Designed miniproteins, single chains, continued (4). Designs and how they scored, part 13

Each design is a single chain, and the fold is of that chain. pLDDT is the mean over its residues in the fold that is shown.

## One batch from the design tools (miniprotein)

Design m12419
Fold by ESMFold2-Fast:
Structure m12419 (fold): chain A 58 residues (1-58)
Amino acid sequence: MEEKILEILEKSNAPITPEQLAEALGVSREEVQAAIDRLIKEGKVVKDEKTGKYYLKK
């Protein structure tokens, strides 16, 4: 799950909503949120507070 999210974020080169990730992966938003939370904890993904979207940390 996490690796697929990272691949989508790399490919888009733009901040993405959890809804868009859920549709792209064919999974629930809850599953995407759990995976994103782990990626943020690992320092690989960042949340944009103004837009609520997620993007790769350098």
Scores: mean pLDDT 80

Design m12420
Fold by ESMFold2-Fast:
Structure m12420 (fold): chain A 83 residues (1-83)
Amino acid sequence: SRTTTLTVVEDLAEGTKIVSISMDPDGNLVVKILDSDGTEHTLRGRSRTLPDGTRVSYVLDNYKTSIPNAGYLSVTVRTSPGP
């Protein structure tokens, strides 16, 4: 059986919260955040496959221009190759 591990590291500004963490059909992370002003932001991640077949999908807080004052966010999903 494949094992999926979700890791979230956050230091978000007060009033900012994660609304949802999901995966698109291509295996890329989609993270929705609600800021303290009530504005929803969508962060789209990227993915790669490691030499052992482990799939890694991630989003990092490179999006401060899109989420002013939101603080720090890192989301990573690892999926084992099987059996």
Scores: mean pLDDT 69

Design m12421
Fold by ESMFold2-Fast:
Structure m12421 (fold): chain A 92 residues (1-92)
Amino acid sequence: SLEEIEKNPKRAALAIDFLLSVALTEYYLGDKEGAIETVKRAAELAKKHFPSIKEEVEKLFDELIKAINDGDYETARKKALEFRKLLDEALK
């Protein structure tokens, strides 16, 4: 639930990771618009629950959206992995 996510940063990180996986799947299946909306939701959750990394999240969001729009799946996947690593570091 949203309440559980708001109370636990580790649950927020797992929810964001799941959304990034969904976005890459949507993109792979040809739904670029759905992928962009899902990435936007992941970025909004990340900025809400990890305000200390807001600037890094905004940069990765912009780079990931650009890769999706450019049709560069390999770069999109790498940027999603960088986003996940950034969240893991923010949890320490």
Scores: mean pLDDT 82

Design m12422
Fold by ESMFold2-Fast:
Order: sequence, then structure tokens, then C-alpha cells
Structure m12422 (fold): chain A 77 residues (1-77)
Amino acid sequence: LRQQAIQHLQQAVDYLQQGNTEQAMQHLQQARELARQLSEGGPMVATLSDQAIEYIKKGDIDMAIQLARFAISVLQS
């Protein structure tokens, strides 16, 4: 679960850097669902993933990338 959530967050960052917001949002949604199943760091990562999706919707891609990267760091701690 933890490694799968990290992989989806990494793919979301990659898609955001490529300008593919649709694929990025799908990977953020998958990371959120996986994070909800984790006790340690899961609630924070789920919240960060939701916030990243909202920033994508607002067109703030840089903030979405920062939030996704922070979520990765939470799961790697």
C-alpha cells in the first residue's frame, strides 16, 4: 500500500510536469484511496492529495506539484 501510494504520487508529479493534468488527477485520486488505508501518515497524504487536485482545478500546477512531493516525503519518513 505505502509503496503503491508513493508510485502513484510520483506518476502524478511526472504527468503534471508534462502538462497532462487529467492523468495526474487520476494518479492523485489513486494515491488518496491508498493513503486512506494507511494509519501512519495516511490522513495527511489523503488531505495533501485532495488539495493538489483542487490546485490543479485552479490552474496552480506548481502548488499541486509541491503538495504531491510533500505527500511523497510524508510516506518516505
Scores: mean pLDDT 86

Design m12423
Fold by ESMFold2-Fast:
Structure m12423 (fold): chain A 65 residues (1-65)
Amino acid sequence: MEETVTAVGTVGRVMEAELGIRVGERVTIKIDEEKKTATLTASNGVKVELSAEAGKSILEALKAE
C-alpha cells in the first residue's frame, strides 16, 4: 500500500488519443510497484489495467499538462 503512487488529473488530448477516455474526464492512476501493475480509473467508471511502466508514462503525461 505505501508503495502505491496515486495521481488525479483531467484527461487532455494526448490521453484521449492513447486511452480512448474523453477529454475533460477526471482520472485516477494507481501504480503498484510490487505487482508491477497500474490501474487507471475514469470518473465514468471505466477501468484500464496497465503495466507499471505504462502507468509511469501516463503519470509523466499528466505532469507535462
Scores: mean pLDDT 65

Design m12424
Fold by ESMFold2-Fast:
Structure m12424 (fold): chain A 68 residues (1-68)
Amino acid sequence: SEEELRARFIALQDRVHALWPELTPEEAAEVSALFDRAAASIQAGNWEEFRKLLDELEALLDRIEARR
């Protein structure tokens, strides 16, 4: 559901805030770009793209955490 996707976005935002001090400038830029694209997809009403971007963001955060 759209509500569930929005809840996922908030949860991912919380993960990013927790990791933020440990991110490299490159990682921070990549994360920020994905969040900006996700926000733009919601504004456009493109929920399919939004879900895909949340999946990409989650995968990126999982990879970053695996390095620690």
Scores: mean pLDDT 85

Design m12425
Fold by ESMFold2-Fast:
Structure m12425 (fold): chain A 85 residues (1-85)
Amino acid sequence: AAAAEKEQLRKKAEGAKKRAEGYFFNAELLREKGGSEELVRGLLGEGKIALGEALINEGKVDEANKEALNAKGEALRAEGEALLA
């Protein structure tokens, strides 16, 4: 793969991680304020999906760890989707 494609995948992974961090941070703030458990679950679900996307994109540039990163990423996406159901 071209270096530019790997750089784009790394940036996508970084962006997804930052989105996940934002969702988790907001979930903690909402929980601390005694907010809705449904809204907290929604934020945690979105965060897990974003983190899963980050790991899958990391797997596309890290061939040695691709299977492990994909498995963990898919598990996190499934956990996030379950929280949003």
Scores: mean pLDDT 85

Design m12426
Fold by ESMFold2-Fast:
Structure m12426 (fold): chain A 65 residues (1-65)
Amino acid sequence: GVTQAQAEELLAVMKEGVRNGTIAEAGRAVYERLLAAGASEEQAQALATRLALKAQGSNAPILPV
């Protein structure tokens, strides 16, 4: 399973991706590291998505739709 320390490290990778405009590459790297840590494909995708959202910070500007 993924440890809290690993999740924090992966969040840092995702935050760098956001800053550098390489979030897709960071997301793929996080996904592959999660699989290597023993997560299933479904779990790795869910966790990578969650970390990407956290890395983008709290609320983006809300556009009225």
Scores: mean pLDDT 72

Design m12427
Fold by ESMFold2-Fast:
Structure m12427 (fold): chain A 71 residues (1-71)
Amino acid sequence: SEEKKKKIEENAKKARDIVLQYYQDLASQLAAQTKDPEEAARIQTELNRLGQELADKIGEEVKKKMEEKLK
């Protein structure tokens, strides 16, 4: 059971990291296209916040699905 729990946590973390990386890259690209440093900072903050929120949701979904499949 401990081995299964570790595998679930690893898969959830991997899914979360993928989502976070995608939104960090997107935020950086869009911020780089913005002339106003204040607007660039706002874009970075908003997209990183959205990325974190989506990463948390996807991580929880992966964890739930894996727990159901491995029982």
Scores: mean pLDDT 82

Design m12428
Fold by ESMFold2-Fast:
Structure m12428 (fold): chain A 90 residues (1-90)
Amino acid sequence: MSEEEARARLAEAKAKLASPDPAVRLEAVRTLGELLKHPNLDVQLEALRALAEALADPNPAVRALAEQALGEALFHPNPEVRELAWKALQ
């Protein structure tokens, strides 16, 4: 995935997190989890911040998926991503 494509997917996923439809918000959380694997640090950090916001989602499935993605980020190769994930899960 190119950086341009990753940033476009990031913007779309962030917009979808505001959807009244929990199915659309679940798709957004899945996309954000995928973006944590992108080599660009800014994309990783923005995706992680959006996932942290999803922890407050009213739908338990959306929260569970966001918690899973952030839990995986605790083992990310980048220490800045790990630190932010740890803070989000407190």
Scores: mean pLDDT 85

Design m12429
Fold by ESMFold2-Fast:
Structure m12429 (fold): chain A 63 residues (1-63)
Amino acid sequence: MKVLPEELARKLREIYEKTHSFDKAYEELKKDPELQKYVTSKEDLEDAYIEWARREAERRAAA
């Protein structure tokens, strides 16, 4: 997926901050009955996080 729902994006960040692992994030999100339908692949989660991190880096550089 190209744009994650807010709940999915928030939970992804929470898990990654705790575990520093996209494998753990993918497993936990797939177990959530409401979020699992939005989790098609681990690569989509990685891409979404990388895109978010790039934008945050640009904001910090511009500020």
Scores: mean pLDDT 73

Design m12430
Fold by ESMFold2-Fast:
Structure m12430 (fold): chain A 81 residues (1-81)
Amino acid sequence: SASEEANLREGLAQAERDVDAIEAAVRADPSAYSAQQLRDAADLLRGIADKLEAAGYPELAEKVRELADRLEALADELEAA
């Protein structure tokens, strides 16, 4: 429904802000999050994306997968340091 989609889009916007904040926190202090914490968060987001796709929101699912990829890339950077 339009109301459900609007609520999901607001949830996505909040998730985008949260990932931006995590990236900023790690850039300021590499000990703010462990690589494992970031990978666990990415896995959780991928599970959410799968549910969104199954519910008929493939565009929102793709955006959530992009956020998961950003957290995984950040975890890879931490393990390389």
Scores: mean pLDDT 89

Design m12431
Fold by ESMFold2-Fast:
Structure m12431 (fold): chain A 61 residues (1-61)
Amino acid sequence: SAMHEAGKAEIRAIYREMLARLAEDPSFDTRPYLSRIYAVAVEHDIPLSEAWAVLQEVADE
């Protein structure tokens, strides 16, 4: 659905930003980013399994 697509796109963008920051600073605090990803998943009714699949797709880039 359009809401799921929007939520997945937002999760993907947040996770990419988190990984880019970690690449520059391995001590970067990921907790705020992970909290935001969780909030987006809940807000857009994205199941945990689908959110996890999005994170794996980004990690494989």
Scores: mean pLDDT 83

Design m12432
Fold by ESMFold2-Fast:
Structure m12432 (fold): chain A 76 residues (1-76)
Amino acid sequence: SDEEKIKKGEEYYKKGLEAMEQGDYDKAYEYFNKSLELYKEVVENSDDEEKKKEALENAITVSVKHLELAVQKVLQ
């Protein structure tokens, strides 16, 4: 279901943040990518406009953190 995909996306995002805290940037990237893929599926394929909006907003949050991580890797 869309709710299960959104929930799993949130779980992957949290795992990504935990990996960042532990300094495991490669795992953080992997988890952020998994999170974004799940949200993308909801945005593209859901019939529920409210779930699409929720997934899009969550995807924006993950994307900002993902970009921040990418910038940190380049600058250091």
Scores: mean pLDDT 85

Design m12433
Fold by ESMFold2-Fast:
Structure m12433 (fold): chain A 140 residues (1-140)
Amino acid sequence: MVELLRLARTGDPAAIERLIELLSDEDPEVRRNAAIALGYAPLEHFPLILPALIEALSDEDERVRVAALATLMLYYIRAKLQGREDLADAILEGLKAVRDKISEKVLEEAVEMVKNSPLYDVHPEKVEEYLNELVEAILS
């Protein structure tokens, strides 16, 4: 896992494709870890990642759904921080399209995971602002 995280961070397309494949693995722990690892990929690769993470919101394992939602929330915040409104809008529209798949428990646990992320430690006020905007938009 550590090696896959490192490769995802460098933006290696082969590593990103492999992580997307692992979202369909028979082991839910592998699928969960793949969803988390995809969160460390550069924003440039996000259009390739988005459809796979949206599909993972319908995963049979609740922990996989939480990881996928938290990763999408982190990408939304990263997109907002970088002024990538195109990516932020794409994430929000994707989440709205599958809102019925996002239970209150999954939403609550994903928010907690985002608040425990390194991104929150660096930008707590901006993460709170964009996270609250996203949650309100999903619930509307």
Scores: mean pLDDT 85

Design m12434
Fold by ESMFold2-Fast:
Parts: C-alpha cells; sequence; structure tokens
Structure m12434 (fold): chain A 55 residues (1-55)
C-alpha cells in the first residue's frame, strides 16, 4: 500500500527526476555567476521536459 509520507505520484516523479536533480545540484554548486546558474537551469529544465515528452 501507499506510504503515509509519500504518495505514489511523488514516488514516480522522484524516480524520473532524481538523476536530473542530482546532476543539477552538482552543477549549481560549481556555478559562480548568475549567467551560469541560468544556463544550468535552462539546460536541465529542457532535459526534464524532453524526458516527460518521451513518455
Amino acid sequence: GPAPRLSPRQEELDRLALPILKETNRDLKTAKNQDEIDAISRRHAARYRAELAAR
């Protein structure tokens, strides 16, 4: 049955998003300028959208 802390929908989203979020967090830690942060955010957002569109 579903866990009292997480919904099945959140678990499915976490399963898809986890590797992207992990990469985003690593890249953001290395970013030193707002332009770099924006570039990383756009790149990872585009990847997430592509993954969702492919499914």
Scores: mean pLDDT 71

Design m12435
Fold by ESMFold2-Fast:
Structure m12435 (fold): chain A 71 residues (1-71)
Amino acid sequence: KEEEEKRQKELDEKVRELAIFYVKYLGPGMTREEIRRLVEERPEEVEALKKSYEDFQKNIQKLKEEIERLK
């Protein structure tokens, strides 16, 4: 029971972190010039960001599926 609550909290926290990270990276808090520089100067960092996001989504999906199976 506590493990389920811990998983939910962890999931919510990671989703919030990712959302903040994406908003900071792609959102209005950064100038267009700043975003453009990141994409142009650090394409490997953008790639790592995308990979990290995909890995995170897959981990969330797996966890959700496990929870759904257990109900």
Scores: mean pLDDT 61

Design m12436
Fold by ESMFold2-Fast:
Parts: sequence; C-alpha cells; structure tokens
Structure m12436 (fold): chain A 94 residues (1-94)
Amino acid sequence: MEESEKLIEEQLKETGNKELAELAKKVLELYKKVKEGDKSEYYKAVYYAVLGEMLRQGWSKEEVIEQLEKLIEEGKDNPEAVKLLKETIKMLKE
C-alpha cells in the first residue's frame, strides 16, 4: 500500500504538467477506494498502467479516457473493476 503511494508521489514530482498531475491524483483517489475493499493485484496493475502512460507520454485527458475504455474491454471478466474504470472516466470528464 505505502509503496504504491510513494511511487505515484515521485512520478507527480517529475511532471511539469499540472493538468496531468491533477488527472493522476483523481486516478489515485479511485484506486484508494478500490484497494480499501479489494487487495487484488489487478487493480494495482491497471492503476499503474494508466498513470505510467499519462506521465511518460504526456497524454491529454482525452487520451487517458481512451486507454481506460480499452481497459474496460480487456477487464470484462471483473465487473467490479469495470465499474470502477467507468467511474474514473466519469470523474475525468468533469
């Protein structure tokens, strides 16, 4: 748990892009909600994949949403994860 939070904080410090940092914070908040109810490595992997791509590529909000939609298609076997990814997309669109 602590290790995941430290990694995100370190990556946010490297970015000069405030919009990207705000998107990463929103994803982190949703990840924390899931992790409190589920210890699944799947949620951790999904979160890091999205955040990693946001930070490394300098992706826009629209590009991040597009990747989350792809993750929904890939994660059809986990309805709980799909629900959370949809909630993440909704939050990013606000």
Scores: mean pLDDT 61

Design m12437
Fold by ESMFold2-Fast:
Structure m12437 (fold): chain A 90 residues (1-90)
Amino acid sequence: SKLSPSTKEALDKAIEAIKRGTVASLAMAQIILAVELRLDPDADKELLEKAGSIISETANKAGDLPDTPVDPELVEKTIKEIEELRKSLE
C-alpha cells in the first residue's frame, strides 16, 4: 500500500463518521481529513483533498441543521466513492 498508516486510519475514521448519516457526522468526517492533511507530513494530500471534496458535495445536498439525517442512498454513494478512491492507491 502507498498510503501512510495515519492516512489509512483517518480515512477509516471518516468513513465511520459518514456511516452515522447526519450533517454533523459529515462535518466530523471533513474535520478528521483536514486534521490529517495538516498534521501528517506523509499524508497523501491529493487523496485527502479528493475525499474531502466528495464529502463536501454530499454535505451540500444534505441540509443545514447538524442533527438532520442524510439520505441513506447518498451516504452509501459517498462511502463507496471514498472506498474506491482509497482502493485505487493500494
Scores: mean pLDDT 79

Design m12438
Fold by ESMFold2-Fast:
Structure m12438 (fold): chain A 76 residues (1-76)
Amino acid sequence: PLVGPSEEDIKRARELVDDLEKGKEEAKKDPRLGRLIAAFWVMQERFDDALEFAKAAGVSDSELTSLQASIDLLKR
């Protein structure tokens, strides 16, 4: 299901992009938040940071595969 993130999740992810340690802790409690933070770094073309954060935040292997595929398309 492609339900978009809530406005609260988006706002929280934006705040956590500047605070990496807090972002990692919150992402452990809510994997959707970890994905959103990684997506913000992808939008800024910070692809390596996005992948490292997603791995550290414990997002699923399927989410990591999707993120890598999106990055590969954007680098093209």
Scores: mean pLDDT 68

Design m12439
Fold by ESMFold2-Fast:
Structure m12439 (fold): chain A 65 residues (1-65)
Amino acid sequence: MKEKIDELLEETKKRLEQATSDAERNRILVEALVKIDEVADSLEQRQEAMKKLTEIVKEIDEKRK
């Protein structure tokens, strides 16, 4: 179910862009990790989603500098 993971990552990216504090950001990241674990049906799919989430975090951090 690749579509659910892509949708989840896009939603997470939008929430991270709107986050105004480190506490809010950490909460969003924890929620995203839990949801990835729920929707991923294989270890490879879970690892791919985690890599994409890490890239999203780096992109947002770069924009805030």
Scores: mean pLDDT 77

Design m12440
Fold by ESMFold2-Fast:
Structure m12440 (fold): chain A 104 residues (1-104)
Amino acid sequence: DLKRVELLRELEKEVGAGRGIINMAYVAAGGDLERAKEIIKALQVLTDEDFQLLAELLEEEDDREKIIERLAEHLMKNKGLSPEEARRVAELFLETLETLRKNR
């Protein structure tokens, strides 16, 4: 979809985020540009290493709550987030990935 590719390029220029985060946010927002920007800002604290960790956790663990707890612990240790902030980011990240998997 050429229109989607053009929108993703514009988001990449405006927010300076990595292509993976932009793609995830756009799909999770259902094509709503302003909602996508909000999701991108929340996920901007994440790196490719954090995305890899979530993928590994999904292969190792079936319990959604345990995945969230382990990801939140990682964010607290490596990003210095508060427990509440780390959990919120972890939940949003997991929900975004789950939405993308359901739309495959």
Scores: mean pLDDT 67

Design m12441
Fold by ESMFold2-Fast:
Structure m12441 (fold): chain A 80 residues (1-80)
Amino acid sequence: DQLIQQANQLGSQGGDYALQGNYDLAGRLYRQSGDLYRQAGDYRSAAIMYSQASRMYERAGDLRSSRRLRRQSRRMSRLA
């Protein structure tokens, strides 16, 4: 599935930026990865990616985006 491959690539890039301390960019990449997993119907992986994005935004000081993504992660977990 092309969506799964793209989601994996974005998630990997998000991890790389997180290790470098670029939490804002890491959060965006994890969020985009989650969106692609969701489109592919992989709700478990989408939940994980939204959870990672939430943690990245929390580290970046964006608490609004963090809380929103934590809610999205919980919704995806219920569909998995």
Scores: mean pLDDT 90

Design m12442
Fold by ESMFold2-Fast:
Structure m12442 (fold): chain A 75 residues (1-75)
Amino acid sequence: STTTRYNNTMDNMNNNMNDSMRNRDSSSFGSTMRDTRTTTRNSPSSRDNNRRMSRHGRISRDMRDNGFTDTIDSM
């Protein structure tokens, strides 16, 4: 059907953009270059920052309560 043909083009564009975003993160963590992977974890990736902060969140909060804060720049 002609309607299906038109919708297929729009769907392919959306899937291509979505897959590019997904594959970008996967490629970084699936890379054989360990140095690149370690550096990528410190890159401005919200998802990577969330995973790291989730594990080290308590330590960062303890440091803030103890008067040591790296988040002063956020003020």
Scores: mean pLDDT 46

Design m12443
Fold by ESMFold2-Fast:
Structure m12443 (fold): chain A 63 residues (1-63)
Amino acid sequence: MEEKLKKLREEFGLTEEELEAVKRLLNGESDEVAEEIAKNKQITSTEEAIEAAIEIAVEKLKK
């Protein structure tokens, strides 16, 4: 997970504060990301769910 978060930080140009907010959402401190994952029926594995959660969280924080 840490390596994927660093890669996403580089791709999306996240600040350290935004990266920490993404980690907080992924640790289950927010149900918003979990709800969005549950709506995506294409997610078939835990690792894919984590990747989708990171992408969704980054998109929400950047906007």
Scores: mean pLDDT 58

Design m12444
Fold by ESMFold2-Fast:
Structure m12444 (fold): chain A 64 residues (1-64)
Amino acid sequence: VPEIAERLAETARANGLRLSNSVVLRIAELVAQGRLDEAAALIASVPGASPEAQAALVETARAL
């Protein structure tokens, strides 16, 4: 699911967050499987993520 991973990585960068490739891919896999609650929980667990960055990532995930 490279398109989902790319959009998530772009959203993170726009909000001052740098996600590891493994984290981005795991979020993308959860989104592709419709497991949005688990994707949101993983986003909330990212160290150093501001509430604004977390909200932007969740919104991006729900839009895909």
Scores: mean pLDDT 78

Design m12445
Fold by ESMFold2-Fast:
Structure m12445 (fold): chain A 73 residues (1-73)
Amino acid sequence: DSQRYVDLAEHYSQLSERYSQQGDVQSAQQYSRLSQDYSGIAGGLALERGDRETFDRAMDYSRRSIEYSQRAS
């Protein structure tokens, strides 16, 4: 279920943002990586199904997570 992996990517992206705001660079980077990993799984599954909306959402969470980890640094 690609949606479950999008939900996980969103959850970890939100954690990465929260820890980035607190200045916890290590936690922000760890959760950013988890969000990127789940975004990759969700995106791959969405492409197999032709689900562009889910693919776009997964890629957006991946991008946001990278930004949060960079802002923490």
Scores: mean pLDDT 82

Design m12446
Fold by ESMFold2-Fast:
Structure m12446 (fold): chain A 65 residues (1-65)
Amino acid sequence: MDEILAESGAVATATGWLLRGGTPENAERAKKEVIDQMIKSGLSRELAEKAAEEGLRLAQKLLAG
């Protein structure tokens, strides 16, 4: 259950950041929004933060090549 929430959070963070134009400021906003939603869904803050960070890292890697 937590694994599905973490995977969804990573994808949501990556998608939200890219759709907002991929700027550094938008990255922090995308992370915060996804972390807040995951915590409300029952995921721990530590796992929510790790999922959001991984999603952002993956999106950055895709943009860089």
Scores: mean pLDDT 75

Design m12447
Fold by ESMFold2-Fast:
Structure m12447 (fold): chain A 81 residues (1-81)
Amino acid sequence: MEAKAKELEEFLKELRKRVLEDPSSREEALKEFQEFVKKNREGLKELIRREAKEEGIELTDEEIDEYVEKIETEMVENLLK
C-alpha cells in the first residue's frame, strides 16, 4: 500500500522536475500522468478502501470514486504549477 503511494510520489517528482527543466514538456508530462493514473485506478481505489477500513470508516464505491477524482485533480494542479 505505502509502496504504491511512494511510487506515485516519485513518478510525480520526476514529471515535475522534467517540466521545470523544460516547460515545453508540460503537455507530454500531463498526458503520461493521466495514463499512469488510469492504468492504476483500480489499485488506487483499493488503497483508499483499505486505509478507510483501518480508520474504521465504511466508504461506498461512489465515495471512493469521488476521492480518487479529487486526488487526480489535485495532482494535475500540482503538475501545472
Scores: mean pLDDT 70

Design m12448
Fold by ESMFold2-Fast:
Structure m12448 (fold): chain A 81 residues (1-81)
Amino acid sequence: VAPSLVEQALAQINELGLLVSNNAPKEEIEAQLDRLAELALQLGIPEAEVRALKERLLEAINANDKETAYELLEELRRRIS
């Protein structure tokens, strides 16, 4: 049985958190963030909200502000759980 959209989104949040923690290449982080945004949209989160979260996450990641990045990922986790 394929994972639910919620399970897929939670897995992407966990993966993105690991990539941020391990200082993965920006290109890899952006690809995973794009996938997470697609899943969030499929879960019914408004496009404007997804766009704002994606922009804030990219800003935090580009600034190497891991604390803010983790907080934003946890915000999204709570939103979809």
Scores: mean pLDDT 83

Design m12449
Fold by ESMFold2-Fast:
Structure m12449 (fold): chain A 84 residues (1-84)
Amino acid sequence: MEEAAEEAERAAREAERAAEELVRARERGAPAEVLAGLALRAIGANVTAALAARRAPESERAREAARRAAEALRRAGLAGAMPP
């Protein structure tokens, strides 16, 4: 349980960082290649957080981390890359 919660938290932090970098890169008119790389990084981290939370379904800590990762992607306009 603790290992999965730690994994989910690390993944959530990575998703938040990548999503923030993506928003800033868009503001600066970064090339599509840079935007795609940041988007894939954020999506991958969100998937990692979601999978870790599913392995620890009773962990509120893991569930909250997965929720934060998903919210970061939504705020960055990547909602279409999240599970329904």
Scores: mean pLDDT 81

Design m12450
Fold by ESMFold2-Fast:
Structure m12450 (fold): chain A 100 residues (1-100)
Amino acid sequence: GKKIEEAEELIREAEELVKEAEKKGNTEAKKKALEAVLLASKALLKHSETLEEIQRAIGRILRAIGDLFDLELSGKKGPRDEELIKRAEELVRRAKELLE
C-alpha cells in the first residue's frame, strides 16, 4: 500500500485506542495513543502530495496537539493499564518508522 494509506490506518487504530483508553479512564494510555495520532498525522503530512491532503493532515495535527494540551491541563490520573499503554507505544513506534 501507499505510505498515505499506512498513515491513515495508523491514525484510525490510534483514535480507536484513544476512545478505549478514555472509556477505561486510563490517562497514560490516552496520552500515548494521542502521541501516536500526532506522529501518524505528521507522517500523513510528510507523504501528502495535494493541497487538500496537506490541509487534512494539518487539521489532524492541530486537533491532536489540542487534545494533548487539554489532557495535560486536566491533571486527572486514572488506574494504570499496562496492556493499553503497550498497545499505544507499539502504534507510536510504527508511526515513527513511517516518518523515517
Scores: mean pLDDT 82

Design m12451
Fold by ESMFold2-Fast:
Structure m12451 (fold): chain A 70 residues (1-70)
Amino acid sequence: MPVPSEEALEKAAEELGVSVETVRRAVALFQEGYSLSEIAEALGLSESTVSRILSTATYYAYKELAAKKA
């Protein structure tokens, strides 16, 4: 997973209706090697919500990389 920029984290938060801090924490824990269930427990969210956060943040991170290369 590429490291999402602040812009990518903000876009993911806006689309999901969650705080940027929540997205940032979920991404940081995932990059540290925590599982979806461990991240869900740490943040007080469901595993499905964590999965959506990580997928959306990853999408915007890749979109940002594509825009920089274009």
Scores: mean pLDDT 79

Design m12452
Fold by ESMFold2-Fast:
Structure m12452 (fold): chain A 55 residues (1-55)
Amino acid sequence: METLVVTVDTRGLSPAEARARLEATIKALQAQGWTVTAVRQVAPGVYEITAEKEL
């Protein structure tokens, strides 16, 4: 099992821009064979996306 954590900084973006950036990051990870298991806000406007690859 491989685990990857990606930090996405959306500070200064509109809600629509922040959503689009998060969606684009999730889609890019999924296209690379990662399964997104968690999305967590670690600070206002800053998110951690946790992704895993299983066998």
Scores: mean pLDDT 81

Design m12453
Fold by ESMFold2-Fast:
Structure m12453 (fold): chain A 91 residues (1-91)
Amino acid sequence: KGKELEERIKELERRLDELTARGLAVMARHPELRDALLARLSPLVSEARTSLLKAREANKQGKYEEAEKHIEEAEKKIDELEALIAAAEAQ
């Protein structure tokens, strides 16, 4: 279970890094969207990173239920971040 949760955390970290790069690319192509996107994306990135750090620490301590809750929190923020970036990319 700990190894499975570690793999889920790593995949979410990978998705977050990829989405952060995509967000920066959108802002570079559309400078007029930068301030509005930063205001919406920055809190989601920070919250997702905080949840992933908490998930990793809980998993390391064998607190698997706590780790799963933090993974779910991070996943929701990453999904919201992905939807916002995809909408901006479609413009």
Scores: mean pLDDT 86

Design m12454
Fold by ESMFold2-Fast:
Structure m12454 (fold): chain A 87 residues (1-87)
Amino acid sequence: MELSPEEEAALNKAVEAASKEELEEAQKIDDEFIAKLKESGLPHSQQGEIVNLARQTLAKEVMAGKSLVEAVKKAAEVGFKKLEELL
């Protein structure tokens, strides 16, 4: 569940650059994603794999210069796709 120091630094920089509205939107998307993942009934190991994939996608997208909101939307999209593949 922990990001690498480089991934964490990139995410912190993206958060610092984001507006309050963008931060609130990004948090809502993340909260809804995690809530649906918990409601899926998947084993904790598979839920952990989906969360790790989503967080790695988030870090890569912000490192590629995407906005925090765009990065979070992409991370959730990748996570939901993996969730559907496991259901």
Scores: mean pLDDT 79

